Designed miniproteins, single chains. Designs and how they scored, part 53

Each design is a single chain, and the fold is of that chain. pLDDT is the mean over its residues in the fold that is shown.

## One batch from the design tools (miniprotein)

Design m1764
Fold by ESMFold2-Fast:
Structure m1764 (fold): chain A 83 residues (1-83)
Amino acid sequence: DPKANANLKLKLDDGSEVTPLHLYAGAPESPGSIAAVERLLEAGADVNAKDTKTGKTPLDYAKENGNERKVELLKKYGADENL
């Protein structure tokens, strides 16, 4: 199930949980990481998923790393700037 895989919760070293979309949105800008964000969104990843540590969304992760292309892509798929 692509949607289940896209929304898998990954446990970090601090005990917090994130989705793959959080990790790729926060990764350095590259053609591969941008393509990964797009594929996850196409697979039904929750664009507004919150991490368990801070309640941050993938959009927040992309903004924090200055990934303007990923910010635009996330917004295209319905990312809410007010979350």
Scores: mean pLDDT 78

Design m1765
Fold by ESMFold2-Fast:
Structure m1765 (fold): chain A 77 residues (1-77)
Amino acid sequence: AELKEAFSLFDKDGNGTIDTEELGTVMRSLGQNPTIAELHDMIREVDADGNGTIDFEEFVTLMSRVDADLDELISEM
């Protein structure tokens, strides 16, 4: 519910997608502070169409990955 509400707030055009800048604002509102490069990389990981935007299902997948990263601080070796 909370993720859907956050997504809807930034989907101002009602087209069902958000871009990198909007995703950055959402994540900052949730207490995260990713760089533009990290946001772009995250979108690329979930954006199957490669168009640089994400829909709600991709957004939920991305948020699930971010939450998992909080438990796994080690990503090298």
Scores: mean pLDDT 66

Design m1766
Fold by ESMFold2-Fast:
Structure m1766 (fold): chain A 103 residues (1-103)
Amino acid sequence: SELGKRLLEAARNGDLETVRELLAQGADVNAQDEFGATPLHYAARAGHLEVVELLLAAGADVNAQDKFGLTPLDLAEIAGHEEVVELLLAAGADPNPVRPPAP
């Protein structure tokens, strides 16, 4: 949806107020792009702690896997965002997820 695309962009950019407004308008917090990436994947990769908190509070799937089997936790760890890693683990992220076999 258009709201889902805008939510993905706002999460990637760390635009906390736009994320809040789009969620209030009914944007799917678990919207996926062509890579299966969710807003939480983009916020975690970029280290946008407050956006990660807001998305989790809105019901984001903390263990969502993109088409490469990567979770938001994986992306935060790869990027070195320690505070985001701690928040995701506290929210129930699996530190050792079972990955589906590569296609």
Scores: mean pLDDT 86

Design m1767
Fold by ESMFold2-Fast:
Structure m1767 (fold): chain A 96 residues (1-96)
Amino acid sequence: MDRLNDGLFFYAESGDLEGVRAFLARGADVHAQDEEGRTALHLAAENGHLEVVELLVREAGADVHAKDKEGKTALDLARENGHEEVVRLLEEAGAK
């Protein structure tokens, strides 16, 4: 069981910025994908956690072009869920 990446996913999905920072500092892989192909960036964007999305993209080097098993990017999930501020940040970071 990869406890570091599982913790990163949990805190990204819940919007816990300090939890995300702590698990990245412990060596969690920002590019890790869950069983659905979702990264921490996908989970944060789907749930509208702007500050977590900003940290993952601007400080942690998250891949804004990563696709889940349904072919969706973090930008696609943010748009589908109406998270306009997250959409703007991801578009500014080069997501399409």
Scores: mean pLDDT 87

Design m1768
Fold by ESMFold2-Fast:
Structure m1768 (fold): chain A 82 residues (1-82)
Amino acid sequence: ASEYYKKGVQYLLQGKYDEAIKYFEKAIELDPNNANAWLYLGVAYLLKGDFEKAIEYAKKAFDLGNPVALVVIALAKRKITS
């Protein structure tokens, strides 16, 4: 879980969003309560332009206690309503 999360962050930093998503999904599969993995999965989808998935995954991160997810939700909602 922790190792997959770290790999996801590294790929996200490199702009490799599909690879980042793959590793965040593996992190969540092993630890579905990893709020940061849900948050960065939402960020990766936001950066890919998939705003509906960005909101879906960011809401899960918020429910698990990560308040930064509200920023991702707000940004994605503005893109859908624009």
Scores: mean pLDDT 86

Design m1769
Fold by ESMFold2-Fast:
Order: sequence, then C-alpha cells, then structure tokens
Structure m1769 (fold): chain A 72 residues (1-72)
Amino acid sequence: SDEELRELFGRFDKDGDGVISAAELRDYLRTVWGLDYTDAQVQAIIAQADKDGDGVIDWEEFKEFYARLSAV
C-alpha cells in the first residue's frame, strides 16, 4: 500500500516539492479532517517525524512516522 501512502503524502504536499511544511500540514488537518490545530501543535507533530531537523517532513520521514502510528 505504498501507493496509498504516496497519495496521502501528495494530499499534504500541495505544491509538489516532495516535502510537507508546517503550513501545508496545518491546512490539510483543518480543511480535510476538521482539526483546528495551533502552529505550536503542528510544530510538535512535525518534530515527531522530522529526523533531519529541517522543519519539514520528507517522504522517508512520512513513511516511518505513519508506520509507527500503525504499530500501536
């Protein structure tokens, strides 16, 4: 189901640059899932996935983050 994860990643990655920014994540959570997260809450989510410390989530980080969520 990597294709399903890739489609999901693409729904977050609105500009197609291959990474998910805090702004993109916040907008997706608000518009698609109806979750009104603050900037601080979105940054906390990114920090859980962001291994590089670059402030964005790339495809490999996204896959690992999603795998950890599905393992609990």
Scores: mean pLDDT 71

Design m1770
Fold by ESMFold2-Fast:
Structure m1770 (fold): chain A 81 residues (1-81)
Amino acid sequence: PNIATSLNNLAVLYQSQGKLDEAEKLYLQALEIRKKTLGEEHPDTLTSMHNLAVLYESQGKLDEADKLYVQDLKIRINALL
C-alpha cells in the first residue's frame, strides 16, 4: 500500500463528486510524495501532474493547468530524446 496512490484515488473520488477543492489538496499531497519518493520524471509522478492539471482545468484555473501540462510534456519529451 502506497499512501500517494491512496491519496490520488481519494482525490479522483472527490473530483467525481464535484468536491474540487478537497480533490486539489489530495492531488497536491500525492504529487509531493511521488516527487520525493520516485522523482519528478517517474511515470507515476507524471500521472499525478496530469490529474492535477485536469482538475485545475475543471476549476477554470487555466493558467495553473497550462503550467502543469507544459511541465509534463517537457519531461516526457526530454525522457524520449
Scores: mean pLDDT 83

Design m1771
Fold by ESMFold2-Fast:
Structure m1771 (fold): chain A 116 residues (1-116)
Amino acid sequence: ARAGQDDIVRILMANGADVNASDTYGRTPLHLAAQAGHLEIVEVLLKNGADVNASDVFGGTPLHLAALAGHLEIVEVLLKTPGADVNAQDKFGRTPFDLALDSGNEEIAEVLQKAA
C-alpha cells in the first residue's frame, strides 16, 4: 500500500483544486484511485463531486480501470454512484465488462453484466 494518499486528497480540497482536473493522459484523481485500488480515496472523491463517467484520452472511465485492475469493491462503489455508465465504450469499443473478461476477473464481469 502507498502511504500518504489520504493527504493528497486533503491537500487538493484545502487548496481549492478541481477534483475533476485531468493529467496529460486525461486521467482524473478518480481514474488513478480506481486503478490503484484505493477504496477510501474513491469514496472521498465521489463525495466531493468527482465525475464517475470521466474519460481519459483512450475513452476509459474509472470503471474501466477498476475492472481491468480487478478491484471488485471499487467496481461496486462506482456502480452504486447515480448516473454511472456501466456500458461506456472506450475508443477501441471495449466496455468495463469486456476488460474484466479479458483480464480473467470473472466475479467483476458477473457484477457488471447484472448492472447493464
Scores: mean pLDDT 82

Design m1772
Fold by ESMFold2-Fast:
Order: C-alpha cells, then structure tokens, then sequence
Structure m1772 (fold): chain A 60 residues (1-60)
C-alpha cells in the first residue's frame, strides 16, 4: 500500500493546491513532488493536496 504520514503540527493551506490538516491527522502519501512538498490525501476528509514535508512524519 501507499506510505502513511502523521501530521506533527497544524497547517493551513495558503493556495488551492495545498491541503489543510491538524496535528495528529493521518495522510496517505501519493507523490514526492520535491524536497519541500509532498502530494498527500487526508484519511479524515479524503481531500488531496500539497503538504509541507517538515510538518509530517512517515509512520508506515
């Protein structure tokens, strides 16, 4: 399956391409876009968007 990420802090999207999440939310990693941003899907909402790599941790 795809890697699972956990949010280590809250994040508020600054553009439509970004995903808002809260600390403790679980996300599915879809694509490693670059060194700073990953494309992920929220397991809570089903929404997809860019997440900052420094605010998530891979747990599986």
Amino acid sequence: GRPILVATEDFVAQSPDELTFRKGDRLELLEEVDDEWWLARSLKTGLEGLVPKDKVEQIS
Scores: mean pLDDT 87

Design m1773
Fold by ESMFold2-Fast:
Structure m1773 (fold): chain A 154 residues (1-154)
Amino acid sequence: NAEELLERLRRMGAEATARSLERLLEKIRNNVPSSELTPFEKHLMAAAMELMYALKNWTDSGKTEEEIRKAIEEGVLELVRIALEMVENGRSAEEVVEELKKKYNISDFDAAVLRRTLEILVRAIRERKAPDEVFAEAEKERDEEIEKLRKELE
């Protein structure tokens, strides 16, 4: 239940994450075009779809737009729930994703996307920031690290 998850986030002081989740769920339900989604919302929806296809043992074909939309909504709620439980229990994203990867036969690439998504959500909840802000910070940190590595590789 989305309402229960939002209440749990607010009880932890994660109001910015709760507000971002409410906004994304409304966008999903209203079928807004991808141009109206933030970079993190696009990333989260992609990770959510991938996770739900794995959990439901679905293929990437033969599903209706409504079935896909509902799966994305369910996956977004599941990823936020997992992130909240990680904050409560102190589990790492690597540990949680390796468990999911083995149980649901998720690819290495998809596992990497899920790990990054959970890391961003956990950081947003802990720092009481909007996930979009944390995602932008993490992308900048990654780009700076890649540039540093390029300069060291001569």
Scores: mean pLDDT 84

Design m1774
Fold by ESMFold2-Fast:
Structure m1774 (fold): chain A 60 residues (1-60)
Amino acid sequence: MSPHLIELGAEIRAEREALGLTQQEVADGLGVSQSYVSRIEQGLVKPEDLVPLAVYLKTH
């Protein structure tokens, strides 16, 4: 099954919640808007936009 974007977004959301971070805190860390983080977690952005957030959560 291939909305990999939706699956990656859900994984990113789960990782963020496991770290106890809000969408606003991640947005501040990445220098983006909170609404952009929300869209990434919903899989509503391009694949290349999803990767930096996934890397941020897994490496920071």
Scores: mean pLDDT 72

Design m1775
Fold by ESMFold2-Fast:
Structure m1775 (fold): chain A 83 residues (1-83)
Amino acid sequence: VVFLSPEEAQRLYRSPNKRVVALYDYQARGDGDLSFQKGEEFYILEEPEQKSDGNYYLKVKSLTTGKTGYIPSNYVALKDHHR
């Protein structure tokens, strides 16, 4: 999966509703990360942060589970980007 540019990651955060949807399943590997399934929706809480792996991560709240944590920005897309 290709990493998002800083501009693309910030575009997710600056969307009017700040909602993203998972494009793929993801398994959290550390504390603070969220595991999720394809189709899960999130609300973005903070600006994207670049981690040591070079990828941008989003701090989100799952609309399905209510859990808060970090997810990789390249695993999600805007929920209502084109309506």
Scores: mean pLDDT 77

Design m1776
Fold by ESMFold2-Fast:
Structure m1776 (fold): chain A 80 residues (1-80)
Amino acid sequence: APTNLTATDKGDYVELSWDAVAGADAYGVFKIYNGGAPELIATVTTTTYNDYDANKDYSYQVQAVKGSAASAPSNEVKLT
């Protein structure tokens, strides 16, 4: 699973960053609204993602993807 997921408020966007997982092809970025179910918002090949639609009601998780296999989710992070 990806580790050290952080969310940094940059004003106009929230910057997500996490540690690379060896052998991952991509990462799924998930957004959780008000403690609900995680929803996939992006698939990226970087270890960073900028969310321009962020607000305090959202939290985030990331999964590593290799082929058809997905890892366990990262730690969850929330805007404060």
Scores: mean pLDDT 77

Design m1777
Fold by ESMFold2-Fast:
Structure m1777 (fold): chain A 58 residues (1-58)
Amino acid sequence: SLKAVATEDYVGRSGNELSIKKGEKLTVLKELSDRLVVAENEKGERGLVPKDKIEIVE
């Protein structure tokens, strides 16, 4: 799995999206497309995140 950090705040618009805050640590579980990843936060919550809202650090 890849480590990532949120580069800006994002509020999920649907139940399958993950809301994130700038500076939040994330684990990228799967890349679904060039624009979307499945990520997990430190609380164990999972959801879709736009790839342009995160930076992969590994």
Scores: mean pLDDT 83

Design m1778
Fold by ESMFold2-Fast:
Structure m1778 (fold): chain A 62 residues (1-62)
Amino acid sequence: SSTVLARATADYVARTPEELSLRRGELVAVLANVAPGWVLARSLATGETGIVPGSVLEPVGG
């Protein structure tokens, strides 16, 4: 309940060391909302964590 699953709707390339790169179709666990429009996420494919724009994520089952 403290985390939600989401799917990347597009490729995202990290622009800073704090950001997470994603491939379209990757599943992530959303861990926290850290800033307006930005979430802390963990990639289920790589296990890496970082911040990513919430706009590239879609909730699984929504």
Scores: mean pLDDT 82

Design m1779
Fold by ESMFold2-Fast:
Structure m1779 (fold): chain A 81 residues (1-81)
Amino acid sequence: MLALSPAVRAVLRRHGLSESIGETYSATPLHLAAAMGWEELVRELLAAGADVTARDEAGRTPLDLARENGHEKIAAILEAA
């Protein structure tokens, strides 16, 4: 599991999410935001320096999760990052 940066943790707290959300999911907050279709949170996490290349325990990137869940706009944002 990759350690969350202070900036990423601040974004999570602002949205009422725990810093342990990545621990529960075995992924980064960017994975969860991409899977859930939370475009604004994805943009804020990218602005905070979230790692777009991070992989979950299944070897999936946030981009893979956005594609699997049909979030084409989020997938385009992640491809551009």
Scores: mean pLDDT 70

Design m1780
Fold by ESMFold2-Fast:
Structure m1780 (fold): chain A 90 residues (1-90)
Amino acid sequence: DLLEAARLGDLERVRELLAAGADVNERDEYGATPLHLAARAGHLEVVRLLLEAGADVNARDDFGLTPLDLARIAGHEEVVELLLEAGAEP
């Protein structure tokens, strides 16, 4: 599904699922969106594609963490920069 494709960094699968009408803001059992999972994993191009598809850059999971929080915790500096450029709250 879109959550797994985003977590794995499968850019073409993410593109296919979004074209098929997958919900860009769907949530897993912990309230994480595809953007949370891609950001935590450091998949820069998947993060970019999800943002272009209308992902909520400031979505909070069940722990109150945003995609920006997860990218910072994981040390993915380029993803942090992209999320801030896309309107993520610091």
Scores: mean pLDDT 91

Design m1781
Fold by ESMFold2-Fast:
Structure m1781 (fold): chain A 82 residues (1-82)
Amino acid sequence: SDIEEIGKKLQDLTGYSVESLYKAFKEFDKDGDGTISAAELAHVMRSLGDTNIEEFIKEADIDGNGTVDFKEFLIMMARKMS
């Protein structure tokens, strides 16, 4: 339910659905463990287009070099947009 709500918010702001984000995410999740690095995250966002992506990257603190799973990715995007 929360994922559906996050998906609608993201679609309204970026024009992309959770399914589109997931498909792009999976392309860079080569090990299939459900996580990617910050660098791969940037590539995922680029593959979706430039609709508000620049704003997310500018606002987000990407100096950290951790990894995120898909659920955390969606939550972080929604939280930054709130």
Scores: mean pLDDT 61

Design m1782
Fold by ESMFold2-Fast:
Structure m1782 (fold): chain A 122 residues (1-122)
Amino acid sequence: SELHEAAYNGDLERVRRLLEEGADVNAKDSLGNTPLHLAVMSGHLEIVRLLLAVPGVDINAKDIFGNTPLHLAARGGHLEIVRLLLAVPGVDIDAKDDRGRTPLDLAREVGNEELVALLEAA
């Protein structure tokens, strides 16, 4: 969708306009990605912040591989995005992907010691 493209490309103004026009913040593409998944994958901190402020955003949505936005943030080494997601009430820090891996498992696999420490403290 247009919202998915804007989130992936880092077009903050287009994301804002599409949400104001009633675009579904939780819409899934063919791979099960929400706009939040795509913003997180691409490291667009301000778009992640904007999407998290939308009432009813599903912070725990799973793509076709069982990845939540937190899994993708941990895999990508996006420390500030992990901090934003961990601050959201109801975030599932222990969610498992289709291979049984948590966001913490992915941070350990990548070898990002700062992310491992942050997720262990959560």
Scores: mean pLDDT 90

Design m1783
Fold by ESMFold2-Fast:
Structure m1783 (fold): chain A 65 residues (1-65)
Amino acid sequence: SARARAAAERAAQAAHEAATGSPIGPLTEEQRAVAREIAEKLNRIGDNIEKALKTGDFSLMSLKA
């Protein structure tokens, strides 16, 4: 569940703090914005890959071929 995942993440954070002595603070507004931007770019790449697989047109994926 989401609660169990959050608990596991908090446990990992506590282990990191114990090992390094440096707390992992909450994500900033800027860090969340960057994460959303990356996720959006990955979704677009995935859509392009799926389209290429369905049509056989790999032109959008062959930027270095």
Scores: mean pLDDT 61

Design m1784
Fold by ESMFold2-Fast:
Structure m1784 (fold): chain A 63 residues (1-63)
Amino acid sequence: SELEKAFKFFDKNGDGTITREELREYLKSLGLTDEEIDRIFAAVDDGDGTIDFEEFKKMLELF
């Protein structure tokens, strides 16, 4: 459940989604480049500019 803890940490407003900006900051802290992050977003984003918990899990499965 480390994924749930991470997601809850970024879900600052408690609406069940993370913004791309919040997730970008996290991924950059892990050493990813903006290009790598853009590719990840393209793979998991459903087009609304937010990341829900299922998309967050799918993103981490790419590693």
Scores: mean pLDDT 72

Design m1785
Fold by ESMFold2-Fast:
Structure m1785 (fold): chain A 100 residues (1-100)
Amino acid sequence: SYSPYTPEEIEQIRRENAANPEPILLTPSSRSLSVKLVTSLGDTPLHLAAIVGSLEAVRFLLSHGADPNAKDKDGRTPLDLAREAGHDEVAELLAEAQAA
């Protein structure tokens, strides 16, 4: 599943992120996980942001009511995917969101 935003909103987010970029942790393993999970059902935008390691996208989605406890088809939360991808900063943020 893709972002619930319109193409115009996605472009606006990208422009704002380019102007005020936050550190994003991307590893080769995150690319592999994204490719493997592209056909999975039950993925939310938050799952995809966690796999990519986009801290800004994760914060944005959580601030707009994304469920950090949402499970994909395999029963994994965005936190599980962030940990598997090695995105420690994103994993910490998601763990805090699950606890709140």
Scores: mean pLDDT 63

Design m1786
Fold by ESMFold2-Fast:
Structure m1786 (fold): chain A 60 residues (1-60)
Amino acid sequence: SKLEEAIKLAEEKGDYELVLLLLQAEENPDEEKLYELAIERAEELGLEEVVKLLEEAKKK
């Protein structure tokens, strides 16, 4: 899934806070706010690939 790809990239970048947010979003897929918080964090870190993956994961 796009969310799993985002988790892998966040782990490779070493941002534990982003990884934890993404794991919470995976466990609670109906909580759109978790995706929004993860996107905001990824944007602050300049992780454009993670932002794109999370935007795609939100589209359903």
Scores: mean pLDDT 78

Design m1787
Fold by ESMFold2-Fast:
Structure m1787 (fold): chain A 85 residues (1-85)
Amino acid sequence: SEVLEKAKKWDKDGDGKLSAEELKEALAKYDKDGDGYLTKEELYEFFVNELGLGEEFADKLLKLADVNGDGKVSYDELLKVLLQE
């Protein structure tokens, strides 16, 4: 619940649509490759610096995103994890 409480600060409307755009901008700052995916390292920095999460919660979110195809997590899939109904 703390994870969702921290993440929803970007969901100002509570409708999920605008928060997706704003989270996309925030995630883009950590997307050093510019391919629309975050490496586990970049995603960890996002969780720690933006969400204020500890390592345990960061690892849990990485498992929930569960995108291991090319070693990266798409920000669209991450949005689904952070903005769960």
Scores: mean pLDDT 63

Design m1788
Fold by ESMFold2-Fast:
Structure m1788 (fold): chain A 75 residues (1-75)
Amino acid sequence: APADLRQALIEAARAGDLMAVKAVLLEMRRHAEDVVAALNYQDAEGRTALDWAREGGHEEIVAFLEREGADPTLR
């Protein structure tokens, strides 16, 4: 389900696993999901994958997500 992929993206970003982040985005595209909307999905704490990547100091993932359309101003 699309929500499962969005949660998987957040988990990959929290873990600092760039390859997992890329794999989840590929699966989102296969399911014809709006990748930009999925990147800006807020979890149960109101945080996006970008928020978790920043908190973990995962600079490569932050840069990748921002290039793919993650909005750094969402709260």
Scores: mean pLDDT 77

Design m1789
Fold by ESMFold2-Fast:
Structure m1789 (fold): chain A 60 residues (1-60)
Amino acid sequence: GPILARATYDYTAKTPEELTLKKGEKVEILEVIDENWVKVRSLKTGKEGIVPKSYLEELE
């Protein structure tokens, strides 16, 4: 099934490829880019972008 995560902090996009998230927002992890960044889809908005891995908590 999909890998789900939750934003543990607010994140504001710094570039067009990044995604703005609010604390508590649920996302699907689509791809691990590197040790610091993951590509996600917001379950609230359906928008996709990259966010820092350290801002997410994977859900059980």
Scores: mean pLDDT 86

Design m1790
Fold by ESMFold2-Fast:
Structure m1790 (fold): chain A 73 residues (1-73)
Amino acid sequence: MLEGKVVDTNGNPIKNAYVNVYGVGGVFTDDNGYYSFDGRGTHAVTVSYPGYSTQTKTVELTDDTVTVNFTLT
């Protein structure tokens, strides 16, 4: 499982940021900036929100829970 939090540069959570897992699908962050995605294998994870620069991280999803956090600028 992939999970994480999306925040701004001051640590404030960003609600409704779009988290895209390339080739699998996308989800939006909740009221506290958290997201979760079920998957396996290596994927590019891209986070976008209007007014912020898009961020991309490559994540390897294994049998364990992988936590990946994003800070948007």
Scores: mean pLDDT 83

Design m1791
Fold by ESMFold2-Fast:
Order: C-alpha cells, then structure tokens, then sequence
Structure m1791 (fold): chain A 69 residues (1-69)
C-alpha cells in the first residue's frame, strides 16, 4: 500500500513527464485536493516539488499549489 506522500510524489513525477503548462496546472489542482483529503500540508507538498522539479515547471507547480490549497 502506497503512503499518501508516495502517491503525491508519483502525481508530481507524472505531471513532469509532459512538457505542458496546462497539465502542470491541472496536476496542481488535483494534488492540492488530494493533499487536503489526506492531511498533507502545503509545506510538505512544496518540499516534494522542490525535490523533483526545477525551473519553469517548479514555478508553475508551486504557484498553483499555493492558489488551490
């Protein structure tokens, strides 16, 4: 059974496989919703994004996570 943080990590990794701002924004919405349901803090989500992403993709994910959380 996958932990909520492991699931969040996979959601981020899947979003990063596609070079699309639309996909990144949609992923941020779903990730924020999932995190609220599972009790993952915004700070933990941002930390995961900082570990997995860089540059523009990181900026988009962090911006929209803050907006949707």
Amino acid sequence: MMSPLEKAREMIENALKVDSDVVLRAAAYELAKFAKEEGISLEELIKLVEELASGRKKEILVEYLKKYY
Scores: mean pLDDT 83

Design m1792
Fold by ESMFold2-Fast:
Structure m1792 (fold): chain A 78 residues (1-78)
Amino acid sequence: MPLSDEELRALFEKFDRDGDGTLDLEELVAMLEEMGVRTSPEVLANEMLARFDTDGDGTLDWAEFLAAVREYAAYLPA
Protein backbone atom coordinates (compact mmCIF):
# COMPACT_ATOMS: atom_id res chain seq x y z
CA MET A 1 0.00 0.00 0.00
CA PRO A 2 1.33 3.53 -0.71
CA LEU A 3 2.65 5.48 2.28
CA SER A 4 0.85 8.68 3.32
CA ASP A 5 2.64 12.06 3.30
CA GLU A 6 2.61 11.89 7.14
CA GLU A 7 4.34 8.47 7.11
CA LEU A 8 6.86 9.72 4.52
CA ARG A 9 7.56 12.81 6.67
CA ALA A 10 8.14 10.59 9.74
CA LEU A 11 10.59 8.42 7.75
CA PHE A 12 12.36 11.51 6.35
CA GLU A 13 12.81 12.93 9.88
CA LYS A 14 13.89 9.51 11.26
CA PHE A 15 16.64 9.05 8.64
CA ASP A 16 17.73 12.72 8.48
CA ARG A 17 20.42 11.84 11.05
CA ASP A 18 22.12 15.26 11.14
CA GLY A 19 18.86 17.30 11.09
CA ASP A 20 19.87 19.44 8.08
CA GLY A 21 16.56 18.84 6.25
CA THR A 22 18.14 16.64 3.54
CA LEU A 23 18.79 12.93 2.96
CA ASP A 24 22.15 11.81 1.60
CA LEU A 25 22.69 8.51 -0.25
CA GLU A 26 23.40 6.48 2.93
CA GLU A 27 20.33 7.89 4.75
CA LEU A 28 18.13 7.29 1.67
CA VAL A 29 19.37 3.66 1.37
CA ALA A 30 18.63 3.06 5.09
CA MET A 31 15.13 4.54 4.68
CA LEU A 32 14.39 2.38 1.59
CA GLU A 33 15.52 -0.73 3.53
CA GLU A 34 13.16 0.25 6.40
CA MET A 35 10.36 0.58 3.80
CA GLY A 36 11.04 -3.05 2.74
CA VAL A 37 13.15 -2.47 -0.39
CA ARG A 38 15.20 -5.70 -0.15
CA THR A 39 16.55 -5.84 -3.72
CA SER A 40 19.25 -3.26 -4.51
CA PRO A 41 18.10 -0.30 -2.35
CA GLU A 42 21.33 1.50 -3.38
CA VAL A 43 20.30 1.27 -7.07
CA LEU A 44 16.89 2.81 -6.34
CA ALA A 45 18.47 5.49 -4.09
CA ASN A 46 20.98 6.40 -6.83
CA GLU A 47 18.17 6.62 -9.44
CA MET A 48 16.17 8.93 -7.13
CA LEU A 49 19.21 11.16 -6.57
CA ALA A 50 20.16 11.19 -10.28
CA ARG A 51 16.63 12.26 -11.29
CA PHE A 52 15.65 14.67 -8.46
CA ASP A 53 18.96 16.04 -7.07
CA THR A 54 18.94 19.32 -9.03
CA ASP A 55 22.11 20.74 -7.38
CA GLY A 56 24.21 17.54 -7.70
CA ASP A 57 25.20 17.71 -4.01
CA GLY A 58 24.21 14.07 -3.40
CA THR A 59 21.19 14.95 -1.19
CA LEU A 60 17.40 15.23 -1.48
CA ASP A 61 15.45 17.93 0.38
CA TRP A 62 11.85 17.26 1.47
CA ALA A 63 10.28 18.43 -1.81
CA GLU A 64 12.72 16.39 -3.97
CA PHE A 65 12.30 13.35 -1.68
CA LEU A 66 8.48 13.51 -1.85
CA ALA A 67 8.58 13.80 -5.66
CA ALA A 68 11.05 10.88 -5.92
CA VAL A 69 9.00 8.57 -3.65
CA ARG A 70 5.80 9.37 -5.57
CA GLU A 71 7.50 8.72 -8.93
CA TYR A 72 8.96 5.40 -7.71
CA ALA A 73 5.93 4.31 -5.61
CA ALA A 74 5.47 1.20 -7.83
CA TYR A 75 8.91 -0.08 -6.66
CA LEU A 76 8.09 0.44 -2.95
CA PRO A 77 6.51 -2.53 -1.08
CA ALA A 78 4.71 -0.26 1.41
Scores: mean pLDDT 74

Design m1793
Fold by ESMFold2-Fast:
Structure m1793 (fold): chain A 107 residues (1-107)
Amino acid sequence: SDLGKKLLEAARAGQDDEVRSLMANGADVNAAGDPLYAAANAGHLEIVEVLLKAGADVNAQDIFGRTPLHAAASAGHLEIVEVLLKAGADVNAQDKFGKTPFHLALN
């Protein structure tokens, strides 16, 4: 949907007010392209927290099997890693190459 695409773009770009506005207008927080992954990869802590509170799937996998925790860990966003872990992120989630979030961070 148009709202889902806008939410993904706003989450990727760190547009906090736009994310909140789109969510208030019914944007799906689990929209295609995973807004939570995009925010976690880009280091946008406030957007990560807002999406998780709204019911974003903390363990959603992309086509490579990567979760938001893979993105945050590989990018070194420690505060986002902590928030995702508190939200129930699976530390043992494997991407299509068998790598867990912290395996990528250690290699």
Scores: mean pLDDT 86

Design m1794
Fold by ESMFold2-Fast:
Structure m1794 (fold): chain A 65 residues (1-65)
Amino acid sequence: AFEPGDIVRALYDYKAVSPDELSLKKGELLRVLEVVDHTRLLVKSLKTGEVGIVPKAALEIVGRE
């Protein structure tokens, strides 16, 4: 399960479909800020500092601390 503080990697390119979502590039690293619900996370890009909502299905955990 995803937790705040997790480092996650984008499994594929994802295009935001709403203004509150973040677009992802495959291989991009992000930090989980909040678990929004059972399907969505609030994340921050480690490259750009951009914050937004993304689907859990687009991500894998690569670091827990």
Scores: mean pLDDT 83

Design m1795
Fold by ESMFold2-Fast:
Structure m1795 (fold): chain A 81 residues (1-81)
Amino acid sequence: GAIRLGEEGEGVRAVQRLLQSLGYDVEVDGKYDEATRAAVLKFQRDLGLYPDGVIGETEVNYLVKAGLVKAEDKDRFLGRA
């Protein structure tokens, strides 16, 4: 799975909490709206990742390598938990 525009739930909330903790302007409401998408696009651009507005394996693997997400929690950030 991947987290993208229009999705809702704890996976979206987890992504929003993480982005907010990194200083991105995002509300933790559990809804992947245009404001959340703007924060994801900025995050992807800042990291040199392809800016598609989707939180997938590439984004989550980066966060694990950076020590921001535990490997055991990957599926939660991909909407699979």
Scores: mean pLDDT 78

Design m1796
Fold by ESMFold2-Fast:
Structure m1796 (fold): chain A 88 residues (1-88)
Amino acid sequence: SLFEELFEAIKAGDLKKAKELLEELVKKGEDLAAKNEFGLTAVEYAKLVGKEEIYEYLKKKMVEEGYSEEELESFSGVVALEEAVRRV
């Protein structure tokens, strides 16, 4: 899926690929606040893996598309974030 490709681009630190995938998701009207298997949005995942440039880009672009910062960085992923941090 496009979301799986986006998460892989974030993990790789590939800002160009992440930008291209985000543009495609926006064009398709996909839910940009969609969560992965760990309950993390793409923005939360970018922050977790330390990809600050990608994190800032995704957050800014998604907010420009009408998403709230609360939707993108929800507290519902806090347990998954804590578990993921302990495993890295």
Scores: mean pLDDT 75

Design m1797
Fold by ESMFold2-Fast:
Structure m1797 (fold): chain A 107 residues (1-107)
Amino acid sequence: ESGETPLHEAARDGDVERVRELIAAGADVNAKDKLGRTPLHLAAAHLPLHLLKVSEEEALRAQVEVVRILLEEGKADVTAKDIFGLTPLDLARLVGREEVAAILEKA
């Protein structure tokens, strides 16, 4: 209903192994949901809630690793804009994820 692909869900959830599997299977890394968000937008903006309840450090690491996989293995478009005109970098900055923002600036 949200227009989300399995890659959107895996990226939001910080599911590193599933992100790799989906990219290897030919998933569209630049697919847009109903808000114009790509998997990279969701990875940049969302800390994995299920991991955050167990370990903040693991949640932060999973988010960073998913962003790197989408960029390095998926070759995700860092310039893609959502319906509000925001890039993944803009979202990372808005939520205060400095490490993710630094990775996106260098991509």
Scores: mean pLDDT 83

Design m1798
Fold by ESMFold2-Fast:
Formats: C-alpha cells, sequence, structure tokens
Structure m1798 (fold): chain A 64 residues (1-64)
C-alpha cells in the first residue's frame, strides 16, 4: 500500500491493530476523504477497475 493509503488507514484504525470496522469503512466511503483520494490510492482499492470503491474491495485490501 502507498504511504497515502497507509496514513488514511492509520486515521481510521484508532487502535493501531490494522483492523477497521464495517461502520468505519462505510463512514469513510461516504465521506469527502474518499473523494479526495489520489488516482493511485483509488486504484489500490478499486480491484474491479470500475472507478468505485465498495466495502468488499476496501475490506479485501485492508485484510491483505
Amino acid sequence: LSAEVQQLLSLLDKDGDGKISDEEIETFLNSDMAKSLSPAALAEFDLDGDGKISKAEFRAVVAS
């Protein structure tokens, strides 16, 4: 993961354990922060190549 993505995950993961709840993922995806992601960071989550990040894609990236 890029430094930008790792920094965002650290902001969402308050415990520093690398785990983010479904509610935190949903809140992030509906926030302006998700819309402000660089194209490179967006591509790291966009596993389907559709230009959109789903909760399943976000979880797959975080769980890896």
Scores: mean pLDDT 71

